Designed miniproteins, single chains, continued (3). Designs and how they scored, part 24

Each design is a single chain, and the fold is of that chain. pLDDT is the mean over its residues in the fold that is shown.

## One batch from the design tools (miniprotein)

Design m8858
Fold by ESMFold2-Fast:
Structure m8858 (fold): chain A 69 residues (1-69)
Amino acid sequence: GMKEKILKEIEKILKEGGASEEEIKEIIDAVRNGDADKAERLLVRLYLQGKISVEQANKIGKLLRELFG
């Protein structure tokens, strides 16, 4: 479904940015559990650690809004 397609796209972007499998799993689990605040906090943490670019963070943020908005 649309949700699984969006989750796969988020996972792909995070892998391209250098996030670990553990970090990716934590974000995907937060999204699956409907915890938008946790997902956003984890995304910001990855950005601040230099593991994703500003473009990647913005793209994932838009995808999260499609799931939760």
Scores: mean pLDDT 85

Design m8859
Fold by ESMFold2-Fast:
Structure m8859 (fold): chain A 98 residues (1-98)
Amino acid sequence: SEVEKLLEEARRLLDELQAALEAGDLERAKELARRLIEVLEKLRELVKDNEDLVSGVETLIKLAEEIVEAETVFEAEILLSFATMQLTIMEKILEKES
């Protein structure tokens, strides 16, 4: 489904974002977070009939926006850990509603 494809793209972007932060490249991490926001906005439109998924996507968008504004690699790493957990929760919700 298109939802599954966008979730896979979001997961890939989070993995690339982690690699950028491990390399100390905050500017690359911010660029990846901006791309993640674009993917999440598309996902939000597709899941708008499911209140739990909409809430999860909106939380992820806010975390990605905070990564774009992060002043340190450490701050971005903390935000990324929350974003990764939130995406995992959303993936589990979709599996149970199938």
Scores: mean pLDDT 88

Design m8860
Fold by ESMFold2-Fast:
Structure m8860 (fold): chain A 76 residues (1-76)
Amino acid sequence: SEQLDLEVELALLAMQVAIFKNALERGIELTDEDIEFLKKVAERAEELAQRSTDPHVRALAEDIAKEAKEIIEKAK
């Protein structure tokens, strides 16, 4: 189903954000390529939040976008 596909995509985006968050917390420098990737993750998560009618999926997508943006700001 389209909803299951969206939930899988959100889980993958959340995992990607968690990896970069952990790297930053451990003092690993994020590259410009990593930052550009995180920008795309935030943009995709925002798109999924807007497309979803499920409040739980929307909230998860919004949280993913927020965390990605926070990592980008901390890495600057």
Scores: mean pLDDT 85

Design m8861
Fold by ESMFold2-Fast:
Structure m8861 (fold): chain A 75 residues (1-75)
Amino acid sequence: FQEEIDKAMLEFARASAEEAERLAKETGNPELQKIADRVREAIERYEKNPNDEEALQEALKAAMTALFAVVQARR
């Protein structure tokens, strides 16, 4: 069921952005904040147009980038 999958993906993207934002505040790393902002922007775009599956996919790509950056920054 696509709707439930889309909601799970959005939840994952939000969690990824939140974690990157938290780490950005802890480390003072502006690159992490920039990455988190990208995820937030993609999520907002999808929420404004929920039929745009490409926007959702972009949010997921941004979320994966944020997660990778968090792993790298945690040393």
Scores: mean pLDDT 77

Design m8862
Fold by ESMFold2-Fast:
Structure m8862 (fold): chain A 65 residues (1-65)
Amino acid sequence: METVERMAEADLAGLELEIATADPATAAELRRLAEEIRRAAEAGDLERVLELSTRLSLLRAKRAI
């Protein structure tokens, strides 16, 4: 339980920086992902948190390139 929440907190910390530096459209998408990750973590759904983390990593990779 706490481990899942800690993983989500780590993802969200990175997301806050990404949101601050992204354009408005990308920032909106990142905020949506952050909210989904937070809700999944609060539900204790480790699998969903991992799936959302993967989507976040892919989005960040596409945006960076």
Scores: mean pLDDT 73

Design m8863
Fold by ESMFold2-Fast:
Structure m8863 (fold): chain A 75 residues (1-75)
Amino acid sequence: SVREEAIRLLEEAIAALEAGDAAALMRTFQRLASLLPQLPPEAAELVARGMEAAVRGDRATAIELFRRAIALLEE
């Protein structure tokens, strides 16, 4: 399902942020961006804000927002 794919991509994004793997992060963000219109609006907003935080170099905020998005997508 789209939700299951989004959860997997968010987990990959968190791992890439913790590892400092910019190439993996960029690829994961492109895939996440393509799924945003198919996600619940609240989860889509958290994902978009998390990606923006990551681009600004705010790793901690990005990870927190992605974890909150995962929690919403799990129910």
Scores: mean pLDDT 88

Design m8864
Fold by ESMFold2-Fast:
Structure m8864 (fold): chain A 55 residues (1-55)
Amino acid sequence: SAELEELKELIIENALENSKLSEEEIRKLVEKGMQAIEAGDEDAAEKYANEIGEK
């Protein structure tokens, strides 16, 4: 949905400002995190969110 796409972009943009990871790496982690949420894998989703948020 358009709302989910907009949310992904906001997450990527915020992560780019706060993370030492490359844009490509951040984008991959966001994608994996979203897939984990849809699959109901909360542990994996939390892991990817933490990796994105690390300095």
Scores: mean pLDDT 75

Design m8865
Fold by ESMFold2-Fast:
Structure m8865 (fold): chain A 59 residues (1-59)
Amino acid sequence: SKEELEKLKKEIKELEQQINDINKEMYEHRISQEDALKKIRELLEQIKKLEKQIAELEA
C-alpha cells in the first residue's frame, strides 16, 4: 500500500539520520572509529533490507 511505502521511506530517512549522528560523534571523539564503522555497517544493512521491501511493493 502507499501508506506502507511512505512508512518504509520514513524509516530509511531516520536510519540515514542515525548514520549522520554517528559520524558527528566520531568527529567529536565521543565514539571510536571502529565502533562507529560497525554501527554504520549495521544501519546500512537495515537500509538495504528496507530498500528491497520497497522494490517488492512497487513490483
Scores: mean pLDDT 86

Design m8866
Fold by ESMFold2-Fast:
Structure m8866 (fold): chain A 92 residues (1-92)
Amino acid sequence: SHMEELREEAEALRAAAEIVADYFKEQGISGTRTLTPEELRQLVERAREKGYPDDVIEKAERFVERLEAEGRTLTVTIEDGKVSAAAFSPPP
């Protein structure tokens, strides 16, 4: 259903955002960053190596595949080691 698709998309975004926020916190990075699908895929693989739950990895991978298919990037704003905002950047 349309509502289930939106929920799955939101869960996929949350999984990717969690991985990104954790990485940026570890690196001491704050502010706004734009990530390509390739950069996101590298962060997801790093999270897998760190032992993130399989369901989180699968959801994040689904999100990356969608960004690749749509030719989009993800812009995230990190404040105090948390994702405060996440948005799709306009197409190139």
Scores: mean pLDDT 79

Design m8867
Fold by ESMFold2-Fast:
Structure m8867 (fold): chain A 100 residues (1-100)
Amino acid sequence: LPVMDIFRDVPSDQQIIDYTVSFIDGVINQIQQMVQQGVPIDTIRAVGRGAFDGARIVADYLGDDRLADRTQRYIDTVDSMSPDQIIQRLQDIRDDIRRI
């Protein structure tokens, strides 16, 4: 598919929501695999931070300032989180994005 045609057809808010939910579910699965493989916590936190940043951008785009602010707090505190806490925060964000 030509890249230019993708940019011409702006995705709907529902398509953005569906893509973001799928992306977050993929990241949760990735973090679970990283934990099983003994990947260092700093690498898991970097993946979590990237996912939170992506979710914040989507929340800002969809006009959910409250979700964007909460997700920014998760970015600011990710270096103190366990993998289970990162997964729980991603699940919370996913559920909130589904409600937009």
Scores: mean pLDDT 83

Design m8868
Fold by ESMFold2-Fast:
Structure m8868 (fold): chain A 67 residues (1-67)
Amino acid sequence: AAPAVAPDRTLTEAQKAAILPDLVDTLQTLLGLPPAEAERLAREILAGSRTTAELRRRMAAVARAAE
């Protein structure tokens, strides 16, 4: 079974790959970005995020910065 990841656990490459489509959709919705730009930003956020909590904080910061 795929391991459940608690907050502050290190994100694996497989987990990042699984999250990527959802992040792209979320960024398109939050920022009104075209798919290509949303995918690029999602990849950059995932590359900079080591844990689920850090990813969540980065997404919150992106949403606030878009204001």
Scores: mean pLDDT 74

Design m8869
Fold by ESMFold2-Fast:
Structure m8869 (fold): chain A 73 residues (1-73)
Amino acid sequence: MAEKLKEETEAEYTALAASLAGDPELQARVLRLRDLALRTIEKLGEAEDFEKEYELMKRALELQLAALREEAA
C-alpha cells in the first residue's frame, strides 16, 4: 500500500509541477511538498498501524493537490 501511494503521489505532483513551467515559485513549492509527502509516506509505512494512517494521509494529499491545482488556475 505505501509503495503504491508513493508512486501515485510522485506521479501526480510531478505532473502538476511540469504544467507550472510558467510559475517557477509555485512549481518549486509543489516539488518541495512532493518530496515532503514522499518522506512522510515512507515513515508512516514503517508504523505498526499504517492502515489507519494510510486513509488519513491519502485524503490529506488529495486535498493539498486540489488546493495547489486551484492556485495554478
Scores: mean pLDDT 79

Design m8870
Fold by ESMFold2-Fast:
Structure m8870 (fold): chain A 90 residues (1-90)
Amino acid sequence: VTVTLNVSGGEIDPQTVTFTVEPGKTKTVTVTSTAGTLVITATYDPATGTVTISATLLEPFKATASVTVAVGQTATATAGGVTITATVTE
């Protein structure tokens, strides 16, 4: 599946990140900006047809936002001023 993330807030420059996750696998992507480092993990569970996405801002603020998205859907999560909009497509 293909995961497209729009990440904004928390003094982070708005960013769009796209990557693929294989069934039953976890993908980790690190996004570095002038305002901080964001670590994104996505785990695809083929038994439920869902992707669980967690984004952790390491610097300058420590904040985590997580969302579970079914394949073909979009979901948004916000934590500590960081907003993640995740779209999952096949």
Scores: mean pLDDT 73

Design m8871
Fold by ESMFold2-Fast:
Structure m8871 (fold): chain A 64 residues (1-64)
Amino acid sequence: VVGDVTLTALRDVEAVGDPLVPLKKGQSVRARVLKVNEDGWIEFQLLDNGTLARIGTADVKITP
């Protein structure tokens, strides 16, 4: 589950980062997954701008 993936938002959600990463339901972004935490958070870096952020595992679908 770590590596370069497509994250697709399952709902309107803001990934917690600096800056915040707002995603609308069905929106996809290319990201490098750095860690999936036991508390249900995904730590990732956006591939287009390098932004580091966290999002809930229930809020996204991960595809290669």
Scores: mean pLDDT 82

Design m8874
Fold by ESMFold2-Fast:
Structure m8874 (fold): chain A 65 residues (1-65)
Amino acid sequence: MIDEREVLEALGRMYVGIGNILESKGDIEGAIEEYEKAAKLFEEAGNEELRKEALEKIKELKEKL
């Protein structure tokens, strides 16, 4: 059975996917919101690497606003 951390990571990756789609459409504000959701889920999962990747993406997008 998938454990709790794997479920949280899967949800985080889903939000990263949504953020990527919104970014590709030019919805930078929407993309930031979805990456912020992903970062919180990765933090809860204890996956510091995926969390840092999401936070770096948020930083890059905020610099475009």
Scores: mean pLDDT 84

Design m8875
Fold by ESMFold2-Fast:
Structure m8875 (fold): chain A 100 residues (1-100)
Amino acid sequence: MEEKRQELLDAVRRMEAATDGGERMAASIRAAFTLVDLLKEGGLEEALKAAQEIVRESSPETRRDLAAAVDFLATAYELDGQTEIAEGLRKVAEEIRKLA
């Protein structure tokens, strides 16, 4: 869990520092997939705690972009029949967005 949280914060910091759209997109995708891993390995509570750390460490723009990436993954998991993962990701995206 701790390693995944560090990977997430590193990805978020890369989004904050990005001056190129491609690098920002790559970092947002990495952050979103790391949130999926946290949800799968640690459950909803762990993923929500990670989302709260993101809110403290990031700009409203980064939070908006990351919430959108997480929502996109939620839709992909929903279409794949993984409804529990999709629902968890939507709650994570709402938490990120709520404080943005």
Scores: mean pLDDT 80

Design m8876
Fold by ESMFold2-Fast:
Structure m8876 (fold): chain A 94 residues (1-94)
Amino acid sequence: AMSYIDEGKYEEAVKALEEELKKKPSAELYRGLGRAYYEMGDYKKAAEYLRKAAKLYKEQGREDLALEEESRSALLLGDSEEAIKLHEEAVKLS
């Protein structure tokens, strides 16, 4: 729900998640930010945070999960061809 009160609440939640990321970044926190921006209708920022989650998965050696998050990011941006390609690569690694 995009109301003035809901917008202020989401802004506060985003700031809290950003402060937690400064202490210790995690894929879960980046996915949380992606979800918050998705609920606000900001698909570009949602996609950006899913890519940050993907980077952390790649650093953990979980390239399959990294490619899935990159696929979701591409889908949110309307790039179905890139999303399909990334999903196929993730399946090959799993």
Scores: mean pLDDT 75

Design m8877
Fold by ESMFold2-Fast:
Structure m8877 (fold): chain A 60 residues (1-60)
Amino acid sequence: DELLRFLRAAAELAGREVPDEVLEAIVEELKELGATLEDVYEGFKESLGEEKAAEARARA
């Protein structure tokens, strides 16, 4: 799952240890809302900066 891989990488780059079951729950919620990887990427780009967001996307 590309979105799950992105969120896991983003959490690691943000210095956060988030359990996979929590990340999976977030992914499921985002998919129910119709959010795409691009939507999530843009949000992280604003919060973490372009460099970290791009690195997380590359790991997805």
Scores: mean pLDDT 77

Design m8878
Fold by ESMFold2-Fast:
Structure m8878 (fold): chain A 75 residues (1-75)
Amino acid sequence: KEEAERYAQKAREALSRGDLDTAFENAKKALEIDPNNEEALQVLDEVARAFDARGEEIKAGIAYIVLGVYKAINK
């Protein structure tokens, strides 16, 4: 769980720099370790929207799919 928190923190830092690819990878790693990590889910949602806003349709689609899977697991 501490490892997931570390990846979630790295994802947030990358997102704050506008590094969406690094933010996506770190958020995904956090969720692979802890599917219930709220910070990583929030970062992933923000990353998906940011990719969509930039016209990165494939990357946005992948991020939305990953987010949807982890939200379904968390029910």
Scores: mean pLDDT 81

Design m8879
Fold by ESMFold2-Fast:
Structure m8879 (fold): chain A 86 residues (1-86)
Amino acid sequence: MAQLEELKARITPASLAAAREIIRLGDEVDKTRPMSSEAVSKLVAAALHATLGRLDDAIETAEQAFKLAGVSDEEIAEGVARLRAA
């Protein structure tokens, strides 16, 4: 298990904001395209990666969640650009 010192170093206001944005994007998608339990599970995993400062892993996992939800490649690319800009 990661030590509390390691978690404290990784969990920042910015990492928490990124995690909230991932969940916010997922909620927006779910309102127009109801997400499966598998897609929601991947979205939660993406938010956990973001919380731990693993932004690249978070983006990759979020892309998988949105693909399962039937989001277009163009919309996924736009969402990824927003996450990277944060």
Scores: mean pLDDT 79

Design m8880
Fold by ESMFold2-Fast:
Structure m8880 (fold): chain A 81 residues (1-81)
Amino acid sequence: MEEEIERAKKKSKSEGVADLIAHVIQAIGDELEGNPRAAEHYLRAAAIASALGDKETAQFFIDKLRELGYEEEAEKAESLL
């Protein structure tokens, strides 16, 4: 019973890490192209990192949003810390 729950949690966490990586790749690509969609992807990356308990990584993406001038998205991400 506990092994099944632990396996489900491990799988869910791995899926969360995969989603985080996908959003980071999209955000970097959009940023390099000057696409404002980069803000949405960095916001989602910060939200996922926070949900995974990685506050340091979440803070990095919040700082990145501010650096790029996306204050509204940065404030939304900070509310998740």
Scores: mean pLDDT 78

Design m8881
Fold by ESMFold2-Fast:
Structure m8881 (fold): chain A 72 residues (1-72)
Amino acid sequence: MRWEELLEREEELIAEARELPPEAQEAVLAAVAAEGRRLLPRLEAGEISELEAAEALLAAAEAAIAAEKAKL
C-alpha cells in the first residue's frame, strides 16, 4: 500500500533530521514548507491528490536532509 510505504519513509527521514544540528533542521523545515506552498494551489485546484502531495513533500525533505549532510 502506497500510504504504508510513505509512512515508513517519513519515520526514517524524521529520525535522520533529528540527528542534524538545529540550524540544519531549520533549513530542512524551511525547504519542506517552501515545497508545501508551491503545491498548495494545485492541491486546492484538485490537480494533484493528497498522496501525490505527500510524496512530493517527502522527496523535498529527503533532498534537503542530503544537502545539509553534505555540508557537514
Scores: mean pLDDT 81

Design m8882
Fold by ESMFold2-Fast:
Structure m8882 (fold): chain A 96 residues (1-96)
Amino acid sequence: AAAARAAEEAALRAELAARLDALVAEREADPSLRILFVDLTGADPERVRALGAEAREDIRRHGADRLVVTAAGLSPEALEEARREEAELRRLVAEA
């Protein structure tokens, strides 16, 4: 039913908001964290992509640089790639 779908989406949004709030607190404790990760394993990947775009705008209002939201889990390779990208961005900003 459409109502059940809306309730599930609202619950997913609430879960994402709670995780973002926790990550903002972690970033405040460690200012070197410029990329934040949210793992919503088991959620619909298409829905997670859309929510990730919304959350990216929300996290920018809280002063974070980048947010990555995934339904596939965070692999060590994905974390390493993100860290290399962060280092490259910091170097480019320093050169500008």
Scores: mean pLDDT 63

Design m8883
Fold by ESMFold2-Fast:
Structure m8883 (fold): chain A 77 residues (1-77)
Amino acid sequence: LTDEQLKEINIAMLRMAASVAILELERAGKLDAAEKIRELAEKAVEEIEKTEDVEKAEEIMKEAIKEINKLADEALK
């Protein structure tokens, strides 16, 4: 795999995690939380796209998924 392909995989993983969380929150009527996750994911994707460092891209992806999960868990309480 090239660094570009690894970066694309990180973006895909982030987008999938966000999509799952958004869908669950929207079905639960937590529209504000779903929008916050969408905004967070879009910002993280932009940061990954700007970096040439695949390790940094992975860090951004992991931190974003962690925050997405935290926001979803808090909203569903």
Scores: mean pLDDT 85

Design m8884
Fold by ESMFold2-Fast:
Structure m8884 (fold): chain A 87 residues (1-87)
Amino acid sequence: SGAEELKRRLKELVERLKQAIDNGDVEAIKQIQAEASRLREEARKLGHPEIETAASLIVKAAQHALEGNVEAAKLYIDAAMKLLDEL
């Protein structure tokens, strides 16, 4: 289903975001933020509010990482992963 595809893509994106943060790869973090924003909008249009929320948490994680708030970024990543695992 569309929901399962979005969920899988967001889980892959979270793993990529963790690696980008650990490597200090600012350009990768920016690209991941843009992709998460696109997936958030797709989830909204398809009527999957919990998946939209998970994508929003990933966008927030990337924002905090770009601002140098790595601890906050990891909290948002953990929240997104927990939500995606519950779906």
Scores: mean pLDDT 90

Design m8886
Fold by ESMFold2-Fast:
Structure m8886 (fold): chain A 100 residues (1-100)
Amino acid sequence: SSDQIRRDFIDTMNRMDQIDMQIIDSINNGDIDTARQYIQQFMDVVSDWMSRFNVPSDVQQQVRDIIDSLINTPNPTVQQVQDSIGRVYGRMYQASQAVI
């Protein structure tokens, strides 16, 4: 049902928010390796949701490209993380409007 899909989306967004906070905290503490692990966890959460709800492959690729850019950045800044994750949230929200 649309209500169940909406609940799943909210639960996913809450998990993404927790991981986002961990990424930013790790960067602020100078722990880039830990930040990269959390970015990978963030990608896993996003990819799982997009796959389960059959998000169009072009949207999935756009989101993957955003996160891959962060992973390939040697020393990402908090601003770069916030900008990239904000773009992922925007794409996820747009995709949810088509599913919900």
Scores: mean pLDDT 86

Design m8887
Fold by ESMFold2-Fast:
Structure m8887 (fold): chain A 67 residues (1-67)
Amino acid sequence: AEEHLEKGKELFEQGKFEEALKEYWKAINADPKNKEAWEALAEFLREIGAEDYAEHVLELMERYLAK
């Protein structure tokens, strides 16, 4: 999970937004209960101007964390 988060950040630094997004989702798919991964994805989406998408991601997080 941490490997995918670090890779996502590195790809963002390189301007590879598509690959960064994939790595963030890989982290979440590996650990859907990992709040850090969801928050990192939301932060990434805000940085690229996708605020509505970030909102949806946070809604999905609530769904997975609410047991």
Scores: mean pLDDT 78

Design m8888
Fold by ESMFold2-Fast:
Structure m8888 (fold): chain A 67 residues (1-67)
Amino acid sequence: MIDEKEVASAFVAMLLGMARNALKQGRIDLAKEYLELAEKVAEKFGITDPRLLEEIQRLKEEVEKAK
């Protein structure tokens, strides 16, 4: 059986890593795009992993401060 939530969680984690790298490079627009995609995937698949949700929240705050 394909574990849809497991695949989605891995994809969200990867997107958050890419968003963080984009922020480190000063690429705020790209970081925001990866973050928005990560949020949509997490919402669509009902991801409730507190570590992933915490990272999403931290990156949202960093993107807002970097405007």
Scores: mean pLDDT 81

Design m8889
Fold by ESMFold2-Fast:
Structure m8889 (fold): chain A 66 residues (1-66)
Amino acid sequence: MKLEKELEELEKRLEEAKKKGSDPEYLKKAQGHIKAAKDLIENGGSEDDAESALRMAKSYIDKAMS
């Protein structure tokens, strides 16, 4: 599934960013968006909302690692 695959990829990126000691505030925001996307995917929520949450998570991971 497209969203499930993106979620898995972002979870792996978040773990790597945490391991490297990236910005904790941005990582916390990314983790919140990943949790929101996971809840939406698992509970049959809006696909568009899940995609938006995944995009936000990716953005915050990128900011944390910059």
Scores: mean pLDDT 82

Design m8890
Fold by ESMFold2-Fast:
Structure m8890 (fold): chain A 63 residues (1-63)
Amino acid sequence: MPALDRAEMERIVTVIRVTGKEKGWTNEQLAEMLERVAEDYEKMGDEEAAKYLREEAEKVRKK
């Protein structure tokens, strides 16, 4: 599978954050969603996208 580019990774994070705010998700729920998406990309062989999404999840958890 072709790897996500940087702009696509940033769009995924933005979409999750915007959707989470609209639905009233907590920072913990946002981080959990980002981690689940990261796991899916890791299983598809995109380790760079998985790493980026996990780092964004940790930032959300840190306040």
Scores: mean pLDDT 78

Design m8891
Fold by ESMFold2-Fast:
Structure m8891 (fold): chain A 87 residues (1-87)
Amino acid sequence: METFEKLYAEMEKNIAEVDAAIAAARAQDPSLDPGTEALVRFFAYAGFSVEEAIEAAERVTKKIISDPEQLERDLRSLEAIRAAVAA
């Protein structure tokens, strides 16, 4: 039970960090793609750190998005979130 509570606390921390980074990125660029934000949050909910969640979202986006215009938009959104984390 204590181990599960520790894991849950780490997940909550990762989620809070991702939400803060997304909010900061959106404040700089309101045109960020909501689907990309949801994908990053999904990986944070799965226990990934902020950086790991962004990297996982990027890998999935490159694998599944076949439309070059949508891919460019999604990758730009991921880069904005990454830049907000680095600030």
Scores: mean pLDDT 76

Design m8892
Fold by ESMFold2-Fast:
Structure m8892 (fold): chain A 79 residues (1-79)
Amino acid sequence: SSILPSKEELEKQLEELIKELEEARKQTEDPELKEELEKQIERLKELLAKLKEVTLEIALEASSEIVAAAAFIVAVKRS
């Protein structure tokens, strides 16, 4: 088993995070938070689109964005 996420696994994680952010955006009544969620969704969608075009080494750098997005979702859900 690989200890590093595969490019395919990173793509799946991004797709799951985008879905969670879209659900959080629908549930929030705060216009500032809604705008931040929309910006994050757009950034992750752009990252997902670019992921196919990069090497695995470059794709691993995207894992930091995935972690940040996951933390942001947790923070939003606690608001």
Scores: mean pLDDT 73

Design m8893
Fold by ESMFold2-Fast:
Formats: C-alpha cells, sequence, structure tokens
Structure m8893 (fold): chain A 92 residues (1-92)
C-alpha cells in the first residue's frame, strides 16, 4: 500500500539527485519506471529498492540495459500508483 508508494517516491527523488532522468507510466496493472543516465550508485539503489518492495509483497521486475533501467511494479493499490505517477510528473 502506502509504504510501497513512499519507497518508490524516495527512489525517484534519489535517482534524480544522482542526475538520472526518470519517467513514470502505467502499463496495464503495472507501474513502469524508466530510468536513463544511470550510474553504479543508482543501479544499486534500484536493486535495493526492488528487494524492499518484494519484501512488502509487491511484484517487481527489473531490467538493466547499459545506463538504462526499467522497473515494473505490480500489486499496488490504485491510490498508491496514482500518487507515484503524480509525483513522477511533478503534480504532487
Amino acid sequence: GSEAAAILVELMDELKKLGAKVKVSLEGDYLVIEVEGLNEEGKKLIEETAKRLRSLGAEVKVEFEGDKAVLRVGGLEVTSMTGVILHGIGLE
């Protein structure tokens, strides 16, 4: 629920601080977070965040390709997904 959304918001903010470009969208029942300009620290943050989300019961798929990553997160409530999307586009 709300804990998973808070973790995702924290991840997006930390990745942006590291100079990465972050895009958030919805793909069916999955929240999709696309990251570009990823360094080793950002990659480690994504891996640690995926472990935290899975421990909370979220379905997490992570794909790394060079300096890019795609994180797909399922099992979140609609309100939590909406909050993450609005934060990702700067409307919250």
Scores: mean pLDDT 79

